# Ledger of designs, part 15: designed miniproteins, single chains, continued (4)

Each design is a single chain, and the fold is of that chain. pLDDT is the mean over its residues in the fold that is shown.

## One batch from the design tools (miniprotein)

Design m12484
Fold by ESMFold2-Fast:
Structure m12484 (fold): chain A 99 residues (1-99)
Amino acid sequence: MEEKWRSAEETARKIEEFLENGGEDIEIKGYLPSEDGEFVEATFKLSKDNVLTITLAEDASEAVRKAALRIEGTVSARKAKTLEDVKKLKAEVEKEIAA
């Protein structure tokens, strides 16, 4: 659901901005959608090496945890450099949580 991904959109935008500007370490709090229409708080930390670490609350659903690990792995492996790569990552997370 599109509106539930507003936090992921903001995170994607900040990741793109970080990569474009040659990056300092950034840390932001955001939210990932849950199955019940609520949001689970997540801490996003991106390093200079384009390594993204996502920290979730203990009560986060397995689907949300799996999506977060996929984002983390994808950013680290691909070293996303463009807004298009970041948007593609967002779409993958939406699909994972919606499944």
Scores: mean pLDDT 52

Design m12485
Fold by ESMFold2-Fast:
Structure m12485 (fold): chain A 110 residues (1-110)
Amino acid sequence: IDSLNTKFEDPAANRAVTAILVLHLYGLLRQDKELLELAQKAFDELLADPSKAPRILEEVRGLLLELFSREEDPEALAEEILALAEELGFTSLLPEIRAVLQELLEELRR
């Protein structure tokens, strides 16, 4: 999944890639094969048709909100995701990953 470092000209496509990467990292932390396969499928769909980025972003973000809402400590989970991203070499995407995680945590506080 080194391809998750792919950059697009479209900002919506880049935001979708970042959300997919967060879903992938969540799947790795929970050892959830179904979530890993879902993240890969979403990424493949985005690569095939970047015009679908807004829909893919909405679907992935909605799933991430649902998953985070079930965690006992969503803020600790966000820090674990950031640490894993750095360990796996996604250091250049850390600001974007942090932004997605912050948006999710803010939504959960409502």
Scores: mean pLDDT 81

Design m12486
Fold by ESMFold2-Fast:
Structure m12486 (fold): chain A 99 residues (1-99)
Amino acid sequence: MFEELPEEVKELLLKVADNLRKIGDHMKDPRKSSGLYGQALVARVAAEKSSKKDAESVAKGALLTADDILENADKVSPETLAQAQAVRDNALKALKLLK
């Protein structure tokens, strides 16, 4: 009944969590920074203890966050763009492995 996530998916979600935290570190708005830290925590917890469905939901949410930042590239630092691209790439890889 309990099925562990593939190790590769766990590693990708941990990378997503780290990249989201780094985006939060670069945000000047404390409310946006807090939201990113919360999303990073959810991704880390999902890597450790989630079902396939929860992991897919977390990866989709991270992809949406990354796409929003990339669509507003002119409003963020190059460091934030690099982290957003890393979130997008790692979330897409996780989603492929979860199919």
Scores: mean pLDDT 81

Design m12487
Fold by ESMFold2-Fast:
Structure m12487 (fold): chain A 65 residues (1-65)
Amino acid sequence: SLEEVSTIMYAMAEAVELGVSVKIRKVDGKTLVEIEARTEEELKVAERVKERAAEVPGVEVEILK
């Protein structure tokens, strides 16, 4: 839903504001969100985004170290 998509976008904006690197790309009609998590704090933010994205069709989150 639009509400779910908006919620994920706000979570991604929070990650960027906290200095976490986020890359978004479209692959075969699917939205891939790549989050680079080097510290424990960054990993917690990335995990929150991934959990929220799990409920949204067509969005996949990959956590990079």
Scores: mean pLDDT 73

Design m12488
Fold by ESMFold2-Fast:
Structure m12488 (fold): chain A 86 residues (1-86)
Amino acid sequence: SLRELLEEAKRRAREAIEKAKTVEEAARQLSVLFADLLRRLEASGEIDPVAARFTLLQALDRVRKAKTLEEALKAVEEALDELENS
């Protein structure tokens, strides 16, 4: 389900950020995670793929511009919450 996919993505994103030493490292890991998530969301048919791609790309841009790993995590969680409510 969409909810299960997004909850798994939140757990994986949190783990990636917790293990990262820098925002740049977190951004690289999240880029891979978001590519996988987008593929799975598109396959589910439960969300508009254009809207999902836009939201995830904006989140990744916010992560790359974040000054702290905490700010990066907040950007990701906000994006995934937006997808759950769309």
Scores: mean pLDDT 85

Design m12489
Fold by ESMFold2-Fast:
Structure m12489 (fold): chain A 60 residues (1-60)
Amino acid sequence: MVFSGEQVERAALQLYLQGRITPEQAAALGKLVREKGQITSEEVREILGDRAEEFLALAK
């Protein structure tokens, strides 16, 4: 799956506010979106690991 910047920002903000991801993980997601315009589910899994499935569910 591929996610837009808006989907990434929404999902990352929710997980960050819930304390489920680190500031470094949130920054890494934002950097990829700014550089590539989009982020893949594989890139999400590489950055978030065990938290990736929660992100993917929110980013729908």
Scores: mean pLDDT 80

Design m12490
Fold by ESMFold2-Fast:
Structure m12490 (fold): chain A 101 residues (1-101)
Amino acid sequence: MEKLRQTLIEVLRKLLEGDIVGALQVLRDALLNADDETLEVLNAISSDDVDAAVEKVAEALGITDPELKEWLREALLGLRNRDSNLDPEKIQALIDYLESL
C-alpha cells in the first residue's frame, strides 16, 4: 500500500495547488503503473461511486476517523467535479495524516 499512499499524497498536493489537471494526471500515471493490490483501490477512485472509493481507500490505508473520511470524500468529489474551491486546511490535514503512516 506504500504506492497508494504516495499517489494520494501527490494527488492531494496538486489539489492544494488548485492543479486539478495535474492531480488527474498523477492518478492516471499511477493506474498505468499500479500492481494488482493498488489497482483495485485506484480503479475505485476513478469510478463514479465516491462513497465506495472513500471506503476502499480508508480500508487500504487504515483510516478509521470519520472526519478524515469526510475530508477524503470532499477531496474526491472536488477531483470528480473539477472544483478547485476545496478547503485547503482539510486537504493539508489529510496529507499530514498520510505522511504520518
Scores: mean pLDDT 80

Design m12491
Fold by ESMFold2-Fast:
Structure m12491 (fold): chain A 71 residues (1-71)
Amino acid sequence: GSSDAAKAGEAAAKAGDEGAKKTAELAGRLNQMPIKARGAESGAAATAVLAGEGGDKAAREAQKYAEELAK
């Protein structure tokens, strides 16, 4: 039901807060990006992992930054 979906979303948000799931998605994108953009995104992803702070928000911002660099 909706409650189960909401609870699953919160669990995913907690994983994102640690940057785990979002960092994995960023790593996948990095493998497909040119070296120049990859370097910048790799730095942002590494910082999110090492700091472990606000992973979901940090990962989203890192992804947006990488997409902007890829233009």
Scores: mean pLDDT 58

Design m12492
Fold by ESMFold2-Fast:
Formats: sequence, C-alpha cells, structure tokens
Structure m12492 (fold): chain A 84 residues (1-84)
Amino acid sequence: SAVELLEKALEAVKAGDYAGAAEYLRKAAELVSGDVKRNLLAAADSLLAGDRVAAAVGLYEAAKLTSDPELKEKLLEIARTLLG
C-alpha cells in the first residue's frame, strides 16, 4: 500500500538514505493520483537534489491535499523528520 511505502521512506530518511527515500516516495506516487502524486514526485526530486526543506514542503502540501488520514499522518511524520 502507499502507507507501507511511506513507512519505508520514513525509515530510509531516519537512516540518512535519501536516494532510497526518494525511490519509496516515487513508488507511493504510483498508488495515488492528482496533486498528491505531483507533490510526492516533487518531494522525491528535491531529496535527490539535496534540498530537504523543499522535500518537506512537498510532503506537507501532499498531506493537506489527501483525504486519507493514514497517508496524511505518514506524510507529516516524514516532513517533520526531514526538518529536524
């Protein structure tokens, strides 16, 4: 599920594996649509560019746009972890 992929992205962020986190965000994006998908892909690209603040902003925007409360909480947790 997208929630399981976001949990893997969170563990990758905690490990400092930003490339792995970006891969999991892209995989999660394939399971969602619209603006949520767009913001997940933008967050993944920002992680690969080394811009953790921009990645966190993208995840926060995705969290505001999703109607799925489990996705929302995981997106916010990843964003908070990236910001420190």
Scores: mean pLDDT 89

Design m12493
Fold by ESMFold2-Fast:
Structure m12493 (fold): chain A 97 residues (1-97)
Amino acid sequence: MEPTAIEQELYALLKALLASPSGRITTEEAIEALRELYAKLGLNLSDEEIREIAERFDVDKDGYLTLAELEAIIKGLSEYSSLSPEEFLALMEEKLS
């Protein structure tokens, strides 16, 4: 079963966040992670479309994405509401490998 767009976006952003020594990434770093995701999917999104996606994950609009913000979004997804960010990442690794 192919993951939804939001599941793939969350997976890409979680990988970027877990690779970050500070546990957060800038909106520009999120844009790069999403650009790499959509390139792998063979989809050409405009820079503006990718920015709009990244800005949707920056819930506090502070220019940073945190694990807490992504965890809140994951918990908002009924199918994944009980999963930690690490458990969600592991599940997406299985689906996308």
Scores: mean pLDDT 75

Design m12494
Fold by ESMFold2-Fast:
Structure m12494 (fold): chain A 77 residues (1-77)
Amino acid sequence: AAAVLRELAEAARRAAAQPKPSKEELREVARLWARLRQVDPETVQEIADRLEAADAQKPLSVPEALALAAELLAEKL
């Protein structure tokens, strides 16, 4: 748990430092977030795909991507 939290914090900080995070960086943040909730890999992929679709319509900041990922994860519980 603690190691995953540390990885998530570092990934979020790296993405936030960039003018525009890549889709892969957004997927990594979503993956680490989902691991904290012990969510199955299929759900992680679904969340990542929906984040990518949302970013394609309107560019997401890192806080917006994290908030949306949390919302999508909550829908799956």
Scores: mean pLDDT 63

Design m12495
Fold by ESMFold2-Fast:
Structure m12495 (fold): chain A 98 residues (1-98)
Amino acid sequence: MTPRQERQLELLLEALKRIRENRDNPEKSREIVEELIERLRELGLPEEDIERIREELETYGVSGALYTAAVLLEAERNGLSEEEVERLLEEARETARL
């Protein structure tokens, strides 16, 4: 794992912890996710991936964005194929559905 990938994972885990602590505050949870997206962009996550996370945030809310970010980071770390990434994102969408 590269130092960049390790830092991306650390940011995701920190965001998850902060959202858990603010579960009764949807506005704060959304703010935390938007901050996470911005920081992932600064750490070199591709614009296509950033756009995908934002789309999931608008469609499925905070949970959709977090699951999508986790899958995309996993794909970058483990060299997953495009087909494997799409399958995991489909599973994440089903899990994030209220």
Scores: mean pLDDT 74

Design m12496
Fold by ESMFold2-Fast:
Structure m12496 (fold): chain A 66 residues (1-66)
Amino acid sequence: AADARVARVEAAARSFLETAKKSKNPNIQKALRKAAVFLLDRAIEASPDPETQARLRALKERFEAE
């Protein structure tokens, strides 16, 4: 289901961002934040449903706002 996939992507992206916040290494922080954004972008690109794309885009914007 699209909703289950969105929830999984959000959980994975959030995990990457939390690990980045705990890391004192700027290179690791940058890599993990980029990985989170990349994961969301890939999910948006792969989604044929405009509603799912909008939901994933909202999640990306939310994490970018941190």
Scores: mean pLDDT 73

Design m12497
Fold by ESMFold2-Fast:
Structure m12497 (fold): chain A 82 residues (1-82)
Amino acid sequence: MLSLAELLANAPVLAELVRASPAEVREVLTDPKYGEEARRLANIILTHHRAGVEDEEYRRAVFEFSVLVGVLRLERAVKKVT
């Protein structure tokens, strides 16, 4: 598996693939609640992307990572508005 440092170095690539900002990707990867799952998903995404493979596991990992980014966006929005 890629280390956290390698995942953080690839945050711009991950951000492009999941349609997020590099800052949001770094936040999800280091989050105390979601970070472990985000790192697992990021490893799947980057490994498949580097291999040029867009299979079901890749698509699912991209979707699930995007959901984690969305959850953090909603948590921030709720704290700011409410």
Scores: mean pLDDT 82

Design m12498
Fold by ESMFold2-Fast:
Structure m12498 (fold): chain A 87 residues (1-87)
Amino acid sequence: MKPIKVTIKVYDSNGKLIGEATAVADTPEEAGRLAAEKIKELNPKPDQTVIITVESDDPKEAARALRIAIEGAKEAGAGNVIGHLVT
């Protein structure tokens, strides 16, 4: 099975890229959890935007990983969260 890849980009209020991270795992739960952990480490602020891109051959697994990562981004304090699926 091809692993699930989650790419995280954090932008400030002026649209400048200020942080990036990547998480790779074999399950949507692990991919989403690792992504949430990396987002928390990036410490996004309420005026910042977090863009999360999930790559998976399975749309359901991609959607599940993205949902977990978005929940993690909101809990970490991100003001805006945008999700993308690449399947």
Scores: mean pLDDT 84

Design m12499
Fold by ESMFold2-Fast:
Structure m12499 (fold): chain A 63 residues (1-63)
Amino acid sequence: MKKVFIVHNGNKEALEKAKELVLKHYPDAEITEYEAKNREEAVELAQKLREENPDAIVVLAIE
C-alpha cells in the first residue's frame, strides 16, 4: 500500500485536485492530510515528511 501525505494551506480546491491525482495513479493509497497555517509552514512540513518517510509520496496542495 502506497503511503501518501498531502500538505495544504486551507485551499480546498487544490486539496481535492491533489487527492484525485493521487488516487488516479495509486488507487490503493493511504492518504493522510495535513493543514498548515501558511505557505512557508506547508513547505517546511512537506520537507520534514519527505525526510522522515523516504518511501512515501508527499504532495503540496497550495495555491
Scores: mean pLDDT 82

Design m12500
Fold by ESMFold2-Fast:
Structure m12500 (fold): chain A 78 residues (1-78)
Amino acid sequence: MAEELARRIMEILLKVSPPLAPEELERRLEGLKRWLESLSEEERKLIEELLPVAEEVVNTPDEEERLKIAEEAEKKLA
């Protein structure tokens, strides 16, 4: 499932970053896949738990709502 996690992370990055050239996008996606495959099962589970929150943040245009989502995620990590 590292490929799906890498794809989701890239979708988040593309929404908050300037557009990347197709070659750079592919290079970063492959790098993310390799990085995710190097993580422990515990680290991968943490990323899987955080990705829905990060996706919700980047899809939320309202700044106040984004802050609330970030605070809830922070509480789960404490």
Scores: mean pLDDT 72

Design m12501
Fold by ESMFold2-Fast:
Structure m12501 (fold): chain A 74 residues (1-74)
Amino acid sequence: SSQERLELLQKNEEKILELLEKEGIKTEEELLELISKITGRKDLLELYKENLKNVNEENILEILNTIEEFYLKI
């Protein structure tokens, strides 16, 4: 099912990037705040604080896929 999640993220990549631009996201903390706001998972900030140091267009899908895969397993 990781493949299905990756395909969903790839399909929505443009929407995700537009949302990040609209919210003015520039740091990993701001990205985590946005994700927690969208998913309703406030614990996300604590969980990933140590692990996300650099966010850019190349790694954002990998970061989001990791977050989604983690929460789908829990």
Scores: mean pLDDT 56

Design m12502
Fold by ESMFold2-Fast:
Structure m12502 (fold): chain A 65 residues (1-65)
Amino acid sequence: SVAREAATAIIAAGLGFELGFTKVRAEGDTIHIVIEGEDPEVAEEKVKEAKRIAEEMGLKLVVEY
């Protein structure tokens, strides 16, 4: 639905700002994050938080390294 797609886009934008991901996009019910040039330990911590938020909102998260 349009509302579901809008919610996914808003959450993706929020994750970008809140966790500092530079490449975040929304597609339907899926949030895509591309991790480039991040310290692996810092990236892992951010991904864990992003997964927690996505799961709470009923969305899929896909992470590309």
Scores: mean pLDDT 71

Design m12503
Fold by ESMFold2-Fast:
Structure m12503 (fold): chain A 87 residues (1-87)
Amino acid sequence: MPIRAIGADPVRTVRESTDPAVVETAAAYALSLAAMYLALGDYERALRLARELAEALEALPEPTPRQRELLEAAREIVREAERKLAE
């Protein structure tokens, strides 16, 4: 199995954690990374990370209101990155 670096895979934490507060913290961190990539002009990384985050949040059976807000923010980064990558 691939070695987990500490803090390197926040989307995996969203998928694997059962603690809503841990999920919210990991999702917020992943969202911040995706927004940073978007701001730096790395649209492909921003899109990939935001899509993976959105998929992980959509898979939650009982999302909190904050998790729903984080999902909408991830979807917005997806839309903006796709817009920037459009020919």
Scores: mean pLDDT 80

Design m12504
Fold by ESMFold2-Fast:
Structure m12504 (fold): chain A 76 residues (1-76)
Amino acid sequence: SDRKKAVEYLRKAIEAVEAGDLETAVRYAGLALSYISDEKLRTQVEVLVQSALDAYNAGDVESAVKYLEEARKLVE
């Protein structure tokens, strides 16, 4: 299902963040969003992805992972 694809791409985004690969993380987060058809859910996930990016750029990788895990749980 599209929802399962969104979850899988968010999981890959988390792995990329943990590996220090921001370019790959952003790409996978974008792919995850493309599989979310529900507008309200997509907007909530977009906010969490933005929070993760802000945390990563502040040097807080742990918080970045937590925001992406919240997004994954929200979709699943």
Scores: mean pLDDT 88

Design m12505
Fold by ESMFold2-Fast:
Structure m12505 (fold): chain A 107 residues (1-107)
Amino acid sequence: SEQERKVEALQETRNGLKTAAEWARSKGDFETAKKIEEIIEEMEELVNKGEDALKVLKKTKEKLEELKKEASPEVAEVLDKLIEKIEEIIEALEKGEPIPEFVMEIP
């Protein structure tokens, strides 16, 4: 149950990151797309090394907050929504609640 929620939290976060990277690329913000992909790779490395899911999610959120400062305005809006959703996932995981479905509405 708790382990299943941790796996789901990481998977929903990965899905959100992939969607944001694809949208950034579609808007011609290739630098932000590449940096999002690097964040995904770092997240996977931490997971593979046995890092705690909450620690991985919090680190991912911090990196996205820094990236948002350098992103184009259109991509920054999507990153802001992604950050908000990751925070919701973190709270759900900490409270032992069901992980919210990550539905990113692309503008």
Scores: mean pLDDT 83

Design m12506
Fold by ESMFold2-Fast:
Structure m12506 (fold): chain A 98 residues (1-98)
Amino acid sequence: MVPEAVREALAETAAAFPVPGRGGWVLVSRELALLLDPSVTEAQLAAGDEAIETRVGELLLALAEGDLSRLPALWAAAADAPEAWRDALTERLRARGI
């Protein structure tokens, strides 16, 4: 189950980084993988486990289900500035007690 606070943090982070780009969201997926499945190992995260990437994709799709036009912005936000996007997401999650 994805907490509402995680959905809100992702939406706010995407709004802060609305630039087209790709490829960096894998760094964000580490934090999301731990929130979705605490049993995920560091070795799986380091290896780029397809299952982890799929789960993060499902989360992003669920966040966009009210408006599918948001999907490119969610992907672009993570890809354009992966470290800044990750740091912004982490800060928002901490602000929500996660």
Scores: mean pLDDT 50

Design m12507
Fold by ESMFold2-Fast:
Structure m12507 (fold): chain A 61 residues (1-61)
Amino acid sequence: ENLELLKEILKETKDEEQKKAIEEEIKDMLEGKKPSSGEELEQVLKDALKMIKENKGYSEE
């Protein structure tokens, strides 16, 4: 589900601007203002999450 993917992305995201955008998307989906499902968006979110998790292994102090 897109909502679950957005929550994972939010947890892994370091950028404050991106966090705000993701929080707004989650809120909109929870309120039914935006669909919480969709194959195109799901694929984009999965790819983004994969990249974020991959980069986590290379994050420096």
Scores: mean pLDDT 68

Design m12508
Fold by ESMFold2-Fast:
Structure m12508 (fold): chain A 82 residues (1-82)
Amino acid sequence: ALEEVEKLEEKLKNAKTKEEALSILFEIFALGYKNAKDKEAFEKLAEEAVKVLREFGENPETSLEELKEKLLEIVKKLKELL
């Protein structure tokens, strides 16, 4: 699980569109849902991710690089739960 998430994290770093970045994030969270050791911590992280996505939706001017940076921070926290 951790190695698979690390491979997806590298794909996220190289994502060329916001849609690609979000698609990769959903794949990472699907792996987290199946493999996270602390389900309560995972649920709180998922709530944090939803908040970030809501803020992105309210500010469509957010650059791809800014979005990727926020998503990568969430992925780093998710990896600690595996």
Scores: mean pLDDT 82

Design m12509
Fold by ESMFold2-Fast:
Structure m12509 (fold): chain A 55 residues (1-55)
Amino acid sequence: SAEERIAQLEANRADARATYEAYFKAQGKPAEEIADYLARIDRLTARQVAEIRAA
């Protein structure tokens, strides 16, 4: 269902955020740069969710 697909996208977003944040912190990336990467993940997921809801 659309609801299940949205739930999976949100779960994938949470996992991606945690993984990238931990990885980039370990690499010594600046906090601002990490925040930019996480924001891109959030925007991509929001767009995909909006597309599912509009269908």
Scores: mean pLDDT 86

Design m12510
Fold by ESMFold2-Fast:
Structure m12510 (fold): chain A 94 residues (1-94)
Amino acid sequence: MKEKAKELLEKALDTLYEASRAAENGDIQTAIDLLRKAAELVQEAAKLGGDLFKTVADIVRKVLELAEKSTDPEEVALAATFGAMAVAIGLNAL
């Protein structure tokens, strides 16, 4: 259980770094698609973990909602970075 949650969060973290890079390059659509993939990975990890993982999933979902409403690449990149920080905290708590 713990090992699978860790693998899902590690994949989500990598995906969020790719989303931030895509947004910094002005590719908002790719960044949002990557944020959606990261949100799905964190939701799967939350099913296997406790309240902390549910909190991380809620944060990533809110970050995705904010990014989807934005046309500013800098705001989308910041959103992806914030999501990555939340996932990293979840990983460190494992």
Scores: mean pLDDT 83

Design m12511
Fold by ESMFold2-Fast:
Structure m12511 (fold): chain A 64 residues (1-64)
Amino acid sequence: SKEELLEEIREELEKEESLTPEQIEGILAVAKKMSEEELRELLELVKKGDLDGLQRLLLANVLR
């Protein structure tokens, strides 16, 4: 479900030492507006540590 994907994304983001709690909250706020397909892509980027890909995906969703 979308809620399960958001929880998994949160857990993976919390493993990333370069991100502050405020940044994680901001990412999750944008992620809540995304489709399940977009959330699966976001999760893959976070798992790979692709922070540039993460930023691009988030920016595309904020500008819609």
Scores: mean pLDDT 80

Design m12512
Fold by ESMFold2-Fast:
Structure m12512 (fold): chain A 111 residues (1-111)
Amino acid sequence: SVDDLKAEILKTIDEIKQLLNDIINKVGNPVIRKLAQQNIDLLDELGELVRKETDEELLRRIHRRLQNILDSLKEINIDAVVNGNIVETMKLALTLITTNQTLQEIIDELR
C-alpha cells in the first residue's frame, strides 16, 4: 500500500540520518560535519513532504534514490576518515555533496 511504502521510505530516511549523525560524532573535520548536518536538515524536510505525498510512482522513485544514497554512505570507511585517510575523506566529502544535490532535487519534485 501507499502507507506501507511511506513507512519504508521514512525508515530509510532514519537509517541515512543515523549514519550522518555517526559521521558528525566521529569525524572532527568541520566541513564534513557541516555537510552532514545540511543533509540531515534536508532529510527532515523530505520526511515531512513524504508524509503528505499520495503519488505511489513518485514515492517508488524517491525510495530508489534514497536506497542509492544509503548504499553510497555505507561504502565509506568512516574509521579510515577518522584516522586521516585523505582518499576516504575526499570520497566522503564528494558523497555528502552529491547526496545534498540529490535530496534538493527530490524535495523540489515534491514541492
Scores: mean pLDDT 92

Design m12513
Fold by ESMFold2-Fast:
Structure m12513 (fold): chain A 90 residues (1-90)
Amino acid sequence: GTLAEQLAEALATGDLERARALLAEAPDVSAVFEEVVAILTGEDPSANGLSHMIGRRRVPGLLRRLAELLEEAGHLDLAARARQLADSLS
């Protein structure tokens, strides 16, 4: 799958070491962030299977976890956006 699909799966399974490594390898963190959000919210038709496995109830928690990883990596604006999206879906 794509880097975004792998990151969404790592977040969903709680594999934070893998999630950090995938963020570090991302050539465009902003683009990967938008793709991960689309996967988690079910807006990406190419990731229907992964979105179905994750389930809607887990999405706010996964977005907050993504925000923590983004903040650790210095992407403060993306971290704030992830938290705002999580709050809107809670």
Scores: mean pLDDT 81

Design m12514
Fold by ESMFold2-Fast:
Structure m12514 (fold): chain A 96 residues (1-96)
Amino acid sequence: SAELEAQEAEVERLAEENREKLEEVERQLRELAAGFDESEAMADVLTRIVLKLLGKELPDRPATREEALEALAELLSKILGDERIGEVMRASLAAS
């Protein structure tokens, strides 16, 4: 129990330190998603970067807007799913 309490306190500390950064990243990703409406070329470039970061195969053709949104959704899920602090970060986001 003492070790679990220490781990819980450390996770809460990390979540608090990263809360502002997580909010900023979420804001930037929302603005980026809105920008996809303005340029298919931008959507293709960003989708390829995201897929590469996720370790997925890149298509031999330009990515569609739908594929771009799916890639962003998976990236957001992975960011929120950081197993070291994931549960506390989700709770922090829900409390915002």
Scores: mean pLDDT 61

Design m12515
Fold by ESMFold2-Fast:
Order: structure tokens, then sequence, then C-alpha cells
Structure m12515 (fold): chain A 63 residues (1-63)
């Protein structure tokens, strides 16, 4: 399911963190905040561009 794919992304970023509905919801909220924060940046560094793409993929899986 899409939730399982979000959980796998969470595990890759936070391998030692507990997995719960709360931690996954907070992970999605952090992705939303990340995408929103970078909307005002006209030129992204490669690291920032990768972070935004990772966040966009998390939001894509939310739907």
Amino acid sequence: SKRDEIIEKFKKKYPNAPISDETIENFILAAEAGVEAYKTVPSLTPEQEKAVKDDEEILKLKK
C-alpha cells in the first residue's frame, strides 16, 4: 500500500525511530512544511532539490 512506501521512506531517514501512526503523520507534515518552505527559493542547491523531491514523493504517496 502507499502507507507501506511512506513507512519505508521513514525507516531510511530514521532507522532507529519507533514506527507509529503519530510518527508517520508527523513525517508527512514535515514533508508538507519542507515543500512549502522551498516554494520561495528561486534556485535550489542539489542537496535542497533532492530534499524537496523526497518530500514531494512522500506527499504523492499520501493521496
Scores: mean pLDDT 78

Design m12516
Fold by ESMFold2-Fast:
Structure m12516 (fold): chain A 80 residues (1-80)
Amino acid sequence: SIEATLEQLRANISEEIIERVIEELRRAAELYRREGREELAAKYEEKARLLEKYRGDKEKAAEIIEEILLEQHAQYQAEL
């Protein structure tokens, strides 16, 4: 569940997890760009940029990742 994912994130936040999330966000931006969804691509790219900015602040990074996960959970995948 999303709730279990958020609990896991807060308990285990690390530089490695932050790096993986940045990679996932960049990949999502690329996929949306390929679909011609430039607004969504730009949004995911901005999220990756913001997370990279706060890479050294684990509390802030966890907040950013939490917001991203909650937003993604609320959407259906267009490619399915």
Scores: mean pLDDT 76

Design m12517
Fold by ESMFold2-Fast:
Structure m12517 (fold): chain A 80 residues (1-80)
Amino acid sequence: SEMEIVEELKKKLYEIAPDNEEFHSVVDFLVKQFKEGRITPEQMIAALRTYVDQLLAEGKISKEQAEKIKEALDEAKKKL
């Protein structure tokens, strides 16, 4: 189900960036928007991808973490 894919994605994102509370806050916000029916899973993934690129540009996340997050986002999108 879409809910199971989103919950597994959230878990993976937390594992990749366990100490990044700013990133966790945005992940939680977007997952909540999806659960409330305000955005699609595809829109959530697109928003997370854009935000990760912003964090990388601002030096708030490592290149390795950004690459792992993008891989997790791509994997989730393929399952939708």
Scores: mean pLDDT 88

Design m12518
Fold by ESMFold2-Fast:
Structure m12518 (fold): chain A 102 residues (1-102)
Amino acid sequence: MSEVERLVLEVGVDAGLARIAAALKMEDLVRKFVERLIAALLDESLPAEVRAAAARELGELAPLLADDPELRARVVEALRRALGDPSEEVRAAAREALARLA
């Protein structure tokens, strides 16, 4: 397994843990894992595939953000910043994620 594949899996795990935390009504853990996804999305030192995976996962988490408008606003802001990412793959993923949050 490549390092890129491992980092993409780590993004998926963070998203999965956010979903589990939301089901358990553990708002602090939801916020923690969503913030980790935002950090991965905006970290230009990470491969574009990892940042794109973070954008896609943030879009899929949209239903879990309905009860936390401040966290939802942070996710939307992060995805809007990702529209300026140097990688077209990341920009495309951010556009799709924003459409799910509209």
Scores: mean pLDDT 87

